# Designs tried in a protein design run: designed miniproteins, single chains, continued (4). Part 65

Each design is a single chain, and the fold is of that chain. pLDDT is the mean over its residues in the fold that is shown.

## One batch from the design tools (miniprotein)

Design m14251
Fold by ESMFold2-Fast:
Structure m14251 (fold): chain A 86 residues (1-86)
Amino acid sequence: MILEEIKENLELLLEEQVKLKKPSKEEVEEARKKIEKLAKEEYELLKKEGADEEEVRAALEALREGIEKGLKAEEVEALYEKRLAE
């Protein structure tokens, strides 16, 4: 499942940036830009494979919000699950 692969990759990046230390605003912005680039590439792959566009969008929005607010990876995962349940 491609969405699960995106979730794993983005979660690992957030864990490295957020859980290892208290990140600076610059470090959060750098992580955000890297994750946005990866998310765009994965989104194009998902569109080719016929994945649900709403699910992909919910995951990307949850990740963006999590990075912006400096949330932990576990909290970002909870946002993904919550948006998917809506």
Scores: mean pLDDT 61

Design m14252
Fold by ESMFold2-Fast:
Structure m14252 (fold): chain A 59 residues (1-59)
Amino acid sequence: SAAARRRKRDEALYLVLVRGLSYREAAERVGVPTATVSNWLRNEAHRFDVEEALRRFGE
């Protein structure tokens, strides 16, 4: 679903931008190809809200 894809994207952005995982590691965690994570970082990183991501995925 579109909602599931959006959730995977947001989690992948969190894993790379906040947790410092590689694109490959983030891709493996969310279950998408590494190329998909690379595409998301290029197109979506500028819209990423660190505080919102920490609330959703942070410990």
Scores: mean pLDDT 80

Design m14253
Fold by ESMFold2-Fast:
Structure m14253 (fold): chain A 84 residues (1-84)
Amino acid sequence: MEVEILRGGTGRDPEEGYRAGYEAAMAGIQEAKEKGATKVKLHVIIDAPDRETALAGKEGAMEAAEQARKEGLEVELTVATRIF
């Protein structure tokens, strides 16, 4: 079963950005697992004040997706970043 999920987060600095991306992706992965999905199309949007924080958010989301793939969930991850 395939599901599509959208999650978002905001970081004010690279450490918060990484955490926001990781937590947003993990929340989407958890919802997919609760629905009994074997595949998730996961869209993560990160709001950041600068490119360094935005990149950290993308890295966090990618790490969460990699962990889920190692656990047997097929994850198609798309990360969008918005600089404000």
Scores: mean pLDDT 88

Design m14254
Fold by ESMFold2-Fast:
Structure m14254 (fold): chain A 88 residues (1-88)
Amino acid sequence: TIEEAEALIEKARELLDAGEDLRLVAHHLTEAYRLLAEEIKKAYEENRESLDAGAAKTAETFVELAELAVTDPEKAEARIEEILRALE
């Protein structure tokens, strides 16, 4: 559910703020993407024509991560960990 995904995002934020292993942060974010995959895809489909090029590309990245979290959660987790490490 959306509520379960929000709890996972909150836990990921707490772990990140505490300086915990980025693998644990990535794991919780991957589960959140998996739970929100249909909602993310639907939101993109409904709004894609109103998005500028930059926003559309960002939205496409969210959709790709969400689909990957459903089809290959291990690969999604590794991708999210890579993004988190790049932001350090």
Scores: mean pLDDT 78

Design m14255
Fold by ESMFold2-Fast:
Structure m14255 (fold): chain A 75 residues (1-75)
Amino acid sequence: MEELVKEADELQKKADEYEKSGDLKNAIKFYEKARELYAQAAQKALDAGDVERTRQLIAKMEELNKKIEELKKKL
């Protein structure tokens, strides 16, 4: 679980860098990959009974979903 979160955080940072440079296509791809890993981490947290961690990860996914949709509108 924690390894997935770390990888997702790294992918989000790369996506942020692409967004700042105006590379919206790569920004979207990396945000989508980060969201996928947060989803996997949330499932593992849920399976472990970690309700608080699951909620935090779902909130992170929702933030990324909103950002992805906003960026797609600019393409």
Scores: mean pLDDT 86

Design m14256
Fold by ESMFold2-Fast:
Structure m14256 (fold): chain A 71 residues (1-71)
Amino acid sequence: SNEEIVKELLEDGKRLVDTLRRLARERGLSPEQVEAAFQQLLDIVRSEGKKRGLSQSDIDKILAELEELIR
């Protein structure tokens, strides 16, 4: 179902955000590098959502949740 796909992408996206935060801390990434990596993460999630047949509205909700985790 779409609900299961949304949940899976949110869980995967949150794990990627946690990994990015850890790598940024461990490797001393600049704010610019972190921002670029975060934008790439959002692009990957958007692409995967489209590939799996999610509506634009569902994709936008997932992306908004992931953006809040970084703020």
Scores: mean pLDDT 86

Design m14257
Fold by ESMFold2-Fast:
Structure m14257 (fold): chain A 120 residues (1-120)
Amino acid sequence: MEWEKFEIPDDPEARELFGEAAELALKYSTPDDRFVSAVARRGDNLAAAVGAAKSDEAYETMKKLVPRLVEEAVRQGLPRAAIGMAASSKEAAEKLYEKAVEDIRAHPGQELRLAYAEEV
């Protein structure tokens, strides 16, 4: 599977927020969770990984991080990453994830992935 290329912004505050979010995502993963590690390293789905932690700390981090990541994703021309990062609440991120899982179960083909990308 291939990730969109996302470049960490050059300003110190953005790098600090990005680092905090990556640490938070890893804190709530299993030690051998290669997927969470890959998401944190790539950065383009970091807000989703933080949201998946389902904690008040993750929600507060998303409130600070998501606007910055969306701005940077838009600046870098990464529309899929920007849409993913726009999920600015733990509840909204969880509902989007749950709907995607239910739709995959209802549609065993890969048609859902295209529909999800078009509608979110």
Scores: mean pLDDT 48

Design m14258
Fold by ESMFold2-Fast:
Structure m14258 (fold): chain A 87 residues (1-87)
Amino acid sequence: MKEEKMYELMMAILTGSMSREELVEMLEEGGVPRELAEAAVDEMLADRDKLTEEMKKLVLEGLEALKNKDQKKYDEIVEKTEELLKK
């Protein structure tokens, strides 16, 4: 799967902008077998629901920085994430 397509998939999961079927199809188009794609999407959706809104925002900003190859922005998000873990 192309790296940019992987980041788009993860962002779509976090924002809830795509249906489960659309997420599965995106992984299948990326070369993931449907059974594995369904299992992976279900696991990612369950993990998303465990995240706080603040953590969801940080992960989303991190994925956008990675997609844009913005190392400085990614490093800033990592620092903010570490600060949250110290609370």
Scores: mean pLDDT 75

Design m14259
Fold by ESMFold2-Fast:
Structure m14259 (fold): chain A 58 residues (1-58)
Amino acid sequence: EEEKKKLLDLFGLKDYEKYISLSKKELFEISVEEGVRLIEEAVERTVKRQEELKEERK
């Protein structure tokens, strides 16, 4: 939170280009954790769908 506040403070200064780049890295870290969860959910759905298709023998 303090780190984010410092980034926002720096973002308020001139030279947004450099500060925006740092912000993106922080967002990437958050997206990685969420991405893992989404992948697990997608895998489970795929397995279930394949089991249904096997039952139809197609």
Scores: mean pLDDT 58

Design m14260
Fold by ESMFold2-Fast:
Structure m14260 (fold): chain A 113 residues (1-113)
Amino acid sequence: AEEKLEEAKEYVKQAEEALKKGDKEKAIEYARKAIELAESVVAEKPEEAIEILERVIEILKPLAEEGNAEAQQLLGAAYGEMARAYLLLGEFEKAKEYAKKAEEYKELAEKLE
């Protein structure tokens, strides 16, 4: 779990650097890897997974706002993992809010093909 969290933090950093360079494709790729790693540790370390997912959401938001379907799909996945993490922490109101956001972004991504 610890090693995967460190790897996820490194991918978040790489995604931030790629976004600063205008490499949207690499930013999305690294964000995807960070989400996959956060998903693998959320059951054991939900609070730390939330911290990673919040950073990933910040990276993906401007890309999703530009209409990037992959960014919208990944934003949906990140919100879904946020909902799971908050559910595990007993934060049912936040879990419900993030689950709704996840559904909204998944529907948006599917409509754009």
Scores: mean pLDDT 84

Design m14261
Fold by ESMFold2-Fast:
Structure m14261 (fold): chain A 85 residues (1-85)
Amino acid sequence: MKEEVIKKVEELLKELGEKEKVSKEELEKIKKMFYELLERKPLEIEEVQKKIDIIKEILESLERMREAIERIEEMHKQGISLPAL
């Protein structure tokens, strides 16, 4: 089912977001899942890679922003004096 495939893709993307580096093997797995999501529509490999790269960049950017915000909030919550910037 499409829903099951989407869930697996989301799970893989989450795992990739937690990893420092993405392996080529994981990229191949994601490519396969994207092909399945498109109901076996022929896709250029380059286009699939671009989608994966964009998603990875977005996830990494969001993760960095979330960590920065959470850290700032935690420091404020504990009443810790921030160093002069």
Scores: mean pLDDT 58

Design m14262
Fold by ESMFold2-Fast:
Structure m14262 (fold): chain A 93 residues (1-93)
Amino acid sequence: SAEELLDDIIAKLKEQIEQFEKIIDSLSLEEQKEALKNLEGNLKKVLDYLPKELHPKLYEAIKPLLESLLKKIKDKELQKMVENIISLLESSL
């Protein structure tokens, strides 16, 4: 079903974000920027693929992880990148 496909997509995005948060203190600023650009690119592809009615479930599942990540980031440019990703998800609703 479309909902089962969404659950698989959410699981993969959660894994990506949680792994990034786990290793973030070991990454350079450039590596952190690359990881966030890759995450934004993946989310854009997912939003393009998913029907609009499934976007709220994706947002509710991913937003708390992005907010957790934002608390770990001290660099203002990287904070804005995460805020832009959250805004991308909100704009998809």
Scores: mean pLDDT 86

Design m14263
Fold by ESMFold2-Fast:
Structure m14263 (fold): chain A 62 residues (1-62)
Amino acid sequence: MEEVEKLKKLAEEYRKLGETYRSLAEQDPALAQQYRSLADTYEAMAKVYEEKARELEQKLKE
């Protein structure tokens, strides 16, 4: 149970980081590629953690 809540919190934090880096990419053309790569990575990680939380809940029901 506690691990599921931690994964959900991590997903929320990574989503916020992804949004922040997307904004930074728009403001700094010299670093735009790096910031967009980070934004994409954090958004993907947020989704992965959300899915891991769901899968972990499924396993705990066994």
Scores: mean pLDDT 81

Design m14264
Fold by ESMFold2-Fast:
Structure m14264 (fold): chain A 87 residues (1-87)
Amino acid sequence: SELSKLVSQLVGQLIRLVGAVLDGDSAEADRSVEEALRTIRELSKIDPEEALRLAETLLKLAESNPIVSQASVDRVRALVEEIREKI
C-alpha cells in the first residue's frame, strides 16, 4: 500500500538520523529531519491522525538531540500544529 511505502521511507530516514547523531554530523541530521518532514506531510494526506503521532515522535527526537538545529526543530513543531488543524 502507499502507506506501507511512506512508512518504510520514514523508517529509513529515522535510521539515517540516528547514524548522523552517532557520527556528530549536524548537516546530515538536519537533512534527515527535513526528509522525514516531507514524508510525514505526505502521510498526513492519507492518515492525518497517524501522521500527527509520527510528527510528535519526530519532534521529541529532534528536541532531544542538540545536533539537530533549532530551525529544524521549529519546522517539525510547525508541521505538528499544521496536522492538528486538519483533525
Scores: mean pLDDT 88

Design m14265
Fold by ESMFold2-Fast:
Structure m14265 (fold): chain A 55 residues (1-55)
Amino acid sequence: EEVAEEVAKKTGISLKQARDIVEALLAGDPVVERLIVYELGEENYKIAKEIVEKA
C-alpha cells in the first residue's frame, strides 16, 4: 500500500522494512510493537503508527 511508501519516506527506512512494519502495526501485536520501537526508535515508531492510523 501507499502507506508503506509514506512510512519509508518519513522514517528513512527501506520500502521492504516499511511494508513489514505497516503489517505488524495493523496486526496490533504488543510484542511486535515493542520490537518496532527497539529497531526504529520511539520517534520513528510514533511517526509510522500515526501514518498507519490515518490511512
Scores: mean pLDDT 76

Design m14266
Fold by ESMFold2-Fast:
Structure m14266 (fold): chain A 80 residues (1-80)
Amino acid sequence: SLEELERAVEEAVRRWVEAGVSPENVERAAEEIRRRFPSGAGAAAAQVMLHERERHRELPDEEIGRIMAERAIAVARESF
């Protein structure tokens, strides 16, 4: 469901921020979302997480996480 996908994105982003902001850690988080939600919405959310992290890498970790979650959830809603 969309609610489960939104919750999973929020949890994955939170754990990613806790683990440290790195390309490898965000790739792992995005792949987890893609595997758990093998749909257009899950794929779109995962892709947005990767894109927003790279786009905003100069910002504080907490701010990157907030932007990633907001944008991934917005795209998931549009794709659902």
Scores: mean pLDDT 78

Design m14267
Fold by ESMFold2-Fast:
Structure m14267 (fold): chain A 61 residues (1-61)
Amino acid sequence: MLNEEQRKQYEEARKLPDPKKRNRKILDILYKAGTPLAEIEEVARNSGDEDTAKKFRKLLE
């Protein structure tokens, strides 16, 4: 689970205009936090980052 500071970093990252930089930054934050793939998918979906959510959902299938 993301702590408060990591959650803020995640929210800032998802606002980046470059989709590649945005997705890379989000991935780095979540992996550094030791987040399970299922939780990464949930956080991405709840944050409105459907592309990232779909990517991790595919890995869970």
Scores: mean pLDDT 70

Design m14268
Fold by ESMFold2-Fast:
Structure m14268 (fold): chain A 70 residues (1-70)
Amino acid sequence: SSSQQQLDIIQQNYSNQRIQVWDDYMNGNITDQQANDQINQIRQNFIDQMQQLANQTGDSFVQDYVDSVS
């Protein structure tokens, strides 16, 4: 379904952004504080995108998922 495709995209983007922060941190490109700040921002953006998808689709699965991670 289109909702599942949008969910998959949001999840993939979240995963990719976290991997990039981890890679930057492990290579010494960012500090502990910068890594934590970026991870917190990425998590908030992910939650916001999931909530928007839930609101747009009325999909109870997406809403339940948002509630589990908020």
Scores: mean pLDDT 84

Design m14269
Fold by ESMFold2-Fast:
Structure m14269 (fold): chain A 91 residues (1-91)
Amino acid sequence: MKRIAELARRTLDAVRAGDYATARRLVDELAKAMLEAGEPEEKVESIKKSLYTLIDQAEAGDELARAVLEVYLAALIASSESSDKVKDIKL
C-alpha cells in the first residue's frame, strides 16, 4: 500500500513538473507494484492504458486530460492512505 502511494505521488510530481518521460516510467513501476499487491492483470492493464492515454493527451497540451490525470493520481494516494486508517471510527 505505501509503495503504491509513494509511486503515485512521484508520478503526480513528475506530471506537475512536465516530466512526462519520468511519469511514464513511474506508471510502469506503479503497474508492477499493483500486480505484486495481487491486483488482477486485466485491471492493472486497464489502469496502465488509462494513465498512459492521459499522459499522452496532457503532453500534447490537453489541460483537461492533465487535470483528470492529477485527480486520478491523488485518488490512488488517498485510497492507499485510507487502508492505513483501520482505527474504529465505528460502524
Scores: mean pLDDT 77

Design m14270
Fold by ESMFold2-Fast:
Structure m14270 (fold): chain A 98 residues (1-98)
Amino acid sequence: SMEELERRLLEGIRELEEEARRLREELRRIEASEEPDEEKLRRLEELRERALELARRAAELEAAALDAPPELRRRAVLAGAEITLLLMRLHVMIKELK
């Protein structure tokens, strides 16, 4: 049913939003840490791999939400955008440490 589809989409979006929030928090901790650049680089590369996986899930959810109510579509799009910005930031930081 449509209600069942909407519930599954909402659950997926919420999980995605929470995972993106945790990755952003980890990025902030790495930025603020006094760890050697080599250790920061390893942690950033691990975060990038996790963010890439999250981006794949975001793309799938965004596609699944195409015919969903506007609120759910908006949240899916915003979650995807957040992850894209995180990946761009990770790319810049990794490049600067190399």
Scores: mean pLDDT 87

Design m14271
Fold by ESMFold2-Fast:
Structure m14271 (fold): chain A 94 residues (1-94)
Amino acid sequence: LEITLELKDAAKGEEVTITVTVRDPQRKEPLLVELKSVETGEILAQDVVESGKTLSFTVRATPLEEQRYQAVVSYTRGGKTVRVEGPVATMKTY
């Protein structure tokens, strides 16, 4: 399972698009993707995606100089929920 999160630096208070791509050649079922704020632990947005597809989430940049985001992917294997945390990405504000 490969999770890629892309974002850009933003002006304070700007609406910013964060893109998440999830690739799992072994998974054919839809994947739940949650966008999490690392600072607060809050789930900011969630959606369902097929492997190899990209999701776009819109967030508002805070007045902080830096904020961190993480994508978390969940899927079912057997009757068990598996949760995979992706890389942490940092957004800088100017």
Scores: mean pLDDT 78

Design m14272
Fold by ESMFold2-Fast:
Structure m14272 (fold): chain A 87 residues (1-87)
Amino acid sequence: SLDDVERRALEAGVAALAAGASPAAVLDTVWAVIREHAPAEIHPEIDAIAARARAQMLRATSRGELAAVLAEMVGEVMRVIEAHLAA
């Protein structure tokens, strides 16, 4: 289910953050989980969301802020996928 994809993506991203991965590496890890479940037509929209998240993560001053940006980004991406599949 998409809920399972969201959970796995968040778990993978949080694990990468805990391992000291860069924002780019964290987002690449999250994309490895999400992209196989996202239709190709919406990949540019998802890439735009990821670009905004990268900018926000670079400005984050704590692990809590990084995790919050990651969670918000994953949630927005999943909403885009759900909206596309419902159309």
Scores: mean pLDDT 82

Design m14273
Fold by ESMFold2-Fast:
Structure m14273 (fold): chain A 61 residues (1-61)
Amino acid sequence: AEVTFTPEEEARIRELLRLSKKVLDAAKDLDEMATNVQKLVEAFREGLEKAREVAEEIIKK
């Protein structure tokens, strides 16, 4: 670690930084998609709860 980087080592480090950024960007996209899916599941749950409420009200009459 006391040695200065060679041009070959710098090129390799730059390539690794580029690849790591692409992986991080992809991970962020996946996290956003997971959040959107969770929101859809929640909306579906609310819809089912509302449908049950209406059904119970109809049966009670």
Scores: mean pLDDT 77

Design m14274
Fold by ESMFold2-Fast:
Formats: sequence, structure tokens, C-alpha cells
Structure m14274 (fold): chain A 80 residues (1-80)
Amino acid sequence: LEKAERLLEHAAKDPKAREILLEGGKKALELFRKGDYEGGYKALYEGVKKALETAGVPKEEAEEAAKTVADAWLQAALAA
């Protein structure tokens, strides 16, 4: 999580990456609230991955961080 959070903070400094993060996060949150956990996970994973790649993070690292963030959000959604 801490490593993924650091990468997200870095991506948030890029205007294009920040926009992708906001869109992906908003869509994922709406799907999780609706009970669509699979859809929410996929939306968050793709959003984080694309944002990190846009900010210059290598594809393999972006995928690992996207999975970490999506897994954490899914855990939080299931606990609520």
C-alpha cells in the first residue's frame, strides 16, 4: 500500500494522470455503492493503471500498484 500510495501521489502531480485517477475512482465508487464489486474493482484497476502509465510509470509496476489499490478498495467496500 505505501509504495502504491507514493506512486499515486506522483501521478496526481501530472494533470492528465490526475484526471484519469479522478474519473476511475469516481466510477469505481459508484459501482461499489451499487453492489457491483467486480465492476468497481475493474474500473479502479484500469483507472489507476492508465494514470500511472500516463505519469511515466512502467507497465509492470503500474499493473502491480493498480492491483494493490483495487484489492485494498475492494476489501474496504466488503467491510462496509
Scores: mean pLDDT 82

Design m14275
Fold by ESMFold2-Fast:
Structure m14275 (fold): chain A 80 residues (1-80)
Amino acid sequence: SVIEYLEEAIRAAEEGDLEKAKEYLEKAVREGEADPSLPQAVVDAARAAAEAVEEGDLERAIRYAREALALAEAARAAAA
Protein backbone atom coordinates (compact mmCIF):
# COMPACT_ATOMS: atom_id res chain seq x y z
CA SER A 1 0.00 0.00 0.00
CA VAL A 2 1.02 3.66 -0.42
CA ILE A 3 1.11 4.01 3.40
CA GLU A 4 3.49 1.02 3.76
CA TYR A 5 5.78 2.37 0.98
CA LEU A 6 5.87 5.83 2.62
CA GLU A 7 6.68 4.30 6.05
CA GLU A 8 9.54 2.26 4.47
CA ALA A 9 10.80 5.35 2.59
CA ILE A 10 10.88 7.42 5.82
CA ARG A 11 12.75 4.60 7.63
CA ALA A 12 15.29 4.28 4.79
CA ALA A 13 15.85 8.06 4.66
CA GLU A 14 16.33 8.22 8.46
CA GLU A 15 18.93 5.42 8.13
CA GLY A 16 20.70 7.37 5.34
CA ASP A 17 19.85 4.80 2.65
CA LEU A 18 19.11 7.17 -0.24
CA GLU A 19 18.74 4.41 -2.87
CA LYS A 20 16.15 2.51 -0.79
CA ALA A 21 14.33 5.74 0.17
CA LYS A 22 14.08 6.73 -3.53
CA GLU A 23 12.87 3.23 -4.52
CA TYR A 24 10.04 3.25 -1.96
CA LEU A 25 9.04 6.86 -2.77
CA GLU A 26 8.85 5.94 -6.48
CA LYS A 27 6.68 2.91 -5.56
CA ALA A 28 4.44 5.18 -3.43
CA VAL A 29 4.04 7.61 -6.38
CA ARG A 30 3.19 4.79 -8.85
CA GLU A 31 0.68 3.08 -6.51
CA GLY A 32 -0.79 6.46 -5.49
CA GLU A 33 -1.32 7.44 -9.15
CA ALA A 34 -3.16 4.11 -9.66
CA ASP A 35 -5.41 4.65 -6.58
CA PRO A 36 -8.39 6.95 -7.36
CA SER A 37 -9.33 7.08 -3.62
CA LEU A 38 -6.15 9.02 -2.74
CA PRO A 39 -6.04 12.82 -3.15
CA GLN A 40 -3.51 14.18 -5.67
CA ALA A 41 -1.77 15.97 -2.75
CA VAL A 42 -0.46 12.56 -1.52
CA VAL A 43 1.17 11.84 -4.90
CA ASP A 44 2.51 15.41 -5.16
CA ALA A 45 4.10 15.24 -1.68
CA ALA A 46 5.62 11.79 -2.37
CA ARG A 47 7.05 13.12 -5.66
CA ALA A 48 8.50 16.18 -3.87
CA ALA A 49 10.11 13.81 -1.33
CA ALA A 50 11.68 11.76 -4.16
CA GLU A 51 13.04 14.97 -5.77
CA ALA A 52 14.51 16.01 -2.39
CA VAL A 53 16.30 12.61 -2.14
CA GLU A 54 17.77 13.19 -5.65
CA GLU A 55 19.03 16.60 -4.45
CA GLY A 56 20.57 15.01 -1.32
CA ASP A 57 18.24 16.98 0.99
CA LEU A 58 17.22 14.21 3.39
CA GLU A 59 15.59 16.59 5.92
CA ARG A 60 13.27 17.95 3.21
CA ALA A 61 12.67 14.43 1.84
CA ILE A 62 11.61 13.14 5.29
CA ARG A 63 9.37 16.21 5.82
CA TYR A 64 7.53 15.71 2.49
CA ALA A 65 7.30 11.93 2.98
CA ARG A 66 5.74 12.47 6.43
CA GLU A 67 3.30 14.99 4.90
CA ALA A 68 2.34 12.42 2.22
CA LEU A 69 1.88 9.73 4.92
CA ALA A 70 -0.34 12.01 7.06
CA LEU A 71 -2.49 12.90 4.02
CA ALA A 72 -2.78 9.23 2.97
CA GLU A 73 -3.77 8.16 6.52
CA ALA A 74 -6.37 10.98 6.70
CA ALA A 75 -7.84 9.94 3.31
CA ARG A 76 -8.05 6.29 4.47
CA ALA A 77 -9.77 7.30 7.74
CA ALA A 78 -12.29 9.43 5.78
CA ALA A 79 -13.04 6.46 3.44
CA ALA A 80 -13.75 4.10 6.39
Scores: mean pLDDT 85

Design m14276
Fold by ESMFold2-Fast:
Structure m14276 (fold): chain A 87 residues (1-87)
Amino acid sequence: SEEEQLAIVDKALETAKNVLDRGKELLKQGKVEEAKRYFEQAINIAKVAINYAKELSKTASPEVQARLNDKIAELEKIRKEAEELLK
């Protein structure tokens, strides 16, 4: 169902945020190499979720498409932040 598909995207978004935040905490502790692994994980989760959400948006109703686009924007923000933290 569309609600189940949206729930998958929401779970991925929550997971990506948590992984990014864990990486930031490790970086504050000076655990640079461990933090980098978490940032790479956050990027990978975000990329997979973005691709999934984009595929869903192709056949979704306009209302669901708008909700998916908002989630894609949030996932792209996480991806970009994690990529910047890897520099």
Scores: mean pLDDT 90

Design m14277
Fold by ESMFold2-Fast:
Structure m14277 (fold): chain A 84 residues (1-84)
Amino acid sequence: MTTTTKKETVGGKEVTITTTVDGDVATVVVRDEKGRILYSGTFRVRDGELELVDEFFSESLSEEEQKKLLEAGTRHAREAVEAS
């Protein structure tokens, strides 16, 4: 199991992105400055590909913010898997 935490600005908001890779599963959790979860995604690794199997978005997010968080979460999951 490998866990990586990074800070990034997504859609004008400072967020903390925590990515955990455990076997064939990569989990990404994005938290705001107050530690509230804005986005969570669970990805399955199959033959080097990422498949999104579960996701959560906070009710406070616009459609544009949801898209940007999904793009950021997918990027972090891919980077963490490639580093493993």
Scores: mean pLDDT 82

Design m14278
Fold by ESMFold2-Fast:
Structure m14278 (fold): chain A 80 residues (1-80)
Amino acid sequence: GQRAIDLARQGLRLAQQGNFDDSVRLLGRALDLARRDRDRRAARVVLDSALDSLRIARQRGDDGSARRLTQLILEARRLL
């Protein structure tokens, strides 16, 4: 649903600000909603937002956040 998409977009915005802890939390919540609703469109937005967030985390050398985002990417791909 729209709520999952909005949470995923907010998660990416937080990653762009360097706030990876809140980014991962919101992306995880968005993924849970997409999984519950079987919403492939929302799952794709979560995947795209997590991939962009991963790029930023890697560029900033945040290995811990990169690992957490990689796990979210794998889970989002399973919904597609």
Scores: mean pLDDT 90

Design m14279
Fold by ESMFold2-Fast:
Structure m14279 (fold): chain A 91 residues (1-91)
Amino acid sequence: LEEVREAIELVKKALEYLKKGNVEKAKELLERAAELAERVAERTGSPVLREAAELARQAVELLEKGNVEMATKLAKAALRLLEQALESLER
């Protein structure tokens, strides 16, 4: 649960850095969020967390290619899935 909460906060911070034009910091935070989501997905078998990790990794790849707009959309999608997974795990 703590790792999913940390991943959510990292994606939120990454989105704020993207708004400020700091792509390098956003990339670092999204990479860390993807690692945390993947780790929890491996332990729990959660398909939602696995999809969230994949979207975060794809957002990092898009930032490396300079596509900030699409990366932002995928990061927001990853955030929604992380929040969905947290809600399901807290019940």
Scores: mean pLDDT 86

Design m14280
Fold by ESMFold2-Fast:
Structure m14280 (fold): chain A 94 residues (1-94)
Amino acid sequence: MTYVIEGSGEPEIQAAEIVANYLLAQGAKLKKRVVREDGTVVITLEHEEAITIRPFTLMAKGESGEEVAITTSIERKDGALAVKFEREEEVVYP
């Protein structure tokens, strides 16, 4: 099974690295890590078993130094797991 983690922007990149490190700790193998010219980080991992990852929220710094809540969720698509990051733009309370 292939895991694809894509993070654009500083808070999403922080979330992507946390998820990748979690998967590596669970025995996943790092296949590829690419930093694109726009700063987007794409991490591809492989694991033979389905690792259960529950949705979680991270507090990260946004582009203007603001605190941004990033909700991480995972969708199964065509045998691969796509990791999705959603900003809670209007959250002023942690």
Scores: mean pLDDT 72

Design m14281
Fold by ESMFold2-Fast:
Structure m14281 (fold): chain A 56 residues (1-56)
Amino acid sequence: SNDTIVTHLQEQYKLSPPTARQIVDAAIGLRDALQLPDSLVEPLALLFADVEVTYG
């Protein structure tokens, strides 16, 4: 579930709860905009989290 991805980002990347939710929401938004499979939501969220940790 999307809540599982939010929890994973908080534990793995040590992101704050609002930042983790924002990243998951961005991944869902990209999925909807580009008509991507649901299976890509977690990989997109992990990519966005890597960018946030590296450059944020």
Scores: mean pLDDT 83

Design m14282
Fold by ESMFold2-Fast:
Structure m14282 (fold): chain A 62 residues (1-62)
Amino acid sequence: SEEEKEQRELLEYAEKKVKELVERGLITDEQAQSLLDTVRRHRLDRETIDSMFRLIERVARR
């Protein structure tokens, strides 16, 4: 379905963002898996995902 495709694209987007944070040393692989599980379980929209990653980057850089 179209809804399933959009959800798959959002998960791929979240995976890409999480991988970027891990590669930059801002989060651990374990934290990355937990974040992806949260996105998948709660079916977070793109705005919420972007807000969450922005907060993580801000906190991790302090």
Scores: mean pLDDT 80

Design m14283
Fold by ESMFold2-Fast:
Structure m14283 (fold): chain A 86 residues (1-86)
Amino acid sequence: MDEAELEELAKAEVRELYEKMEKELDDPELKEEIEKAVEEAMKKLEESIKRLKPSEELLEEIKRNLEILKMQHRLTLYYQYQAQKE
């Protein structure tokens, strides 16, 4: 399996976990807190990417992956909150 195939499998797993989280997460206050944190993190990431002045090819790849990065960050925050509840 090449690295591109492995990356696509990893993205598929992230989407599966995200769908599971979405079904299980029924707390609207927690949802708002997570979404606010994700928006703030993504804005900082986009500003950092612009400062790095990446090539057009790399910028397009980053943009395609931003949706998956948002899902990963939401999952990370969700599981951090769950872990703190023991």
Scores: mean pLDDT 70

Design m14284
Fold by ESMFold2-Fast:
Structure m14284 (fold): chain A 123 residues (1-123)
Amino acid sequence: SEIEKEVAKLLEIAEKTSPESRQKGELAAQGLLSAAMAIEAGSGRAAADAVLNATRYFTEMARLSSPELTAQLASEFLDALNHLRALLDRNASRMSPDDVAAARAALDAAEDTARALLAAARA
């Protein structure tokens, strides 16, 4: 899947970081994959929780990484979020409107966080 490809790229970059940062990257990757599985299962609330957990671990990883690595990691995380958004749009009819709204809000918050980290890394 496109999400698995983006997660693989994120993990490849995470291998260049410290062991602690890499562990946070693995947890962020697990959260992104869990979000994809939840969306495919029609579970928008579970997808929202998984996205928020992935964002928390991604933020912790970014704090432990150089600006150059953080910029690369943020770009790949944003790409993964874009693929999750496309997946959500394709599966929206399988969920309640409230569940779709929760998943979209979580993706919006994750994108805002990743863009802020990317901007800070480039400053």
Scores: mean pLDDT 89

Design m14285
Fold by ESMFold2-Fast:
Structure m14285 (fold): chain A 68 residues (1-68)
Amino acid sequence: MEEEERRKKLLEEANKLIEAGKGTQAVFDREAARLADDPEAAQGTRAIGDEVLKAMNERAEKLIKEAE
């Protein structure tokens, strides 16, 4: 595989993760809001969402760095 094409695919995958992260954050925010009558469950949902988003952002950053 040509290095240029490989870099392009890594950047495309990183961008997909960034966009998916935005969607994931919106889903967890909505779910947490739905659980507003259960503060413990809402807090847990936000915490899980934050960890997932962090992992997705870290993976996207790693892909961008690998594209060099």
Scores: mean pLDDT 79

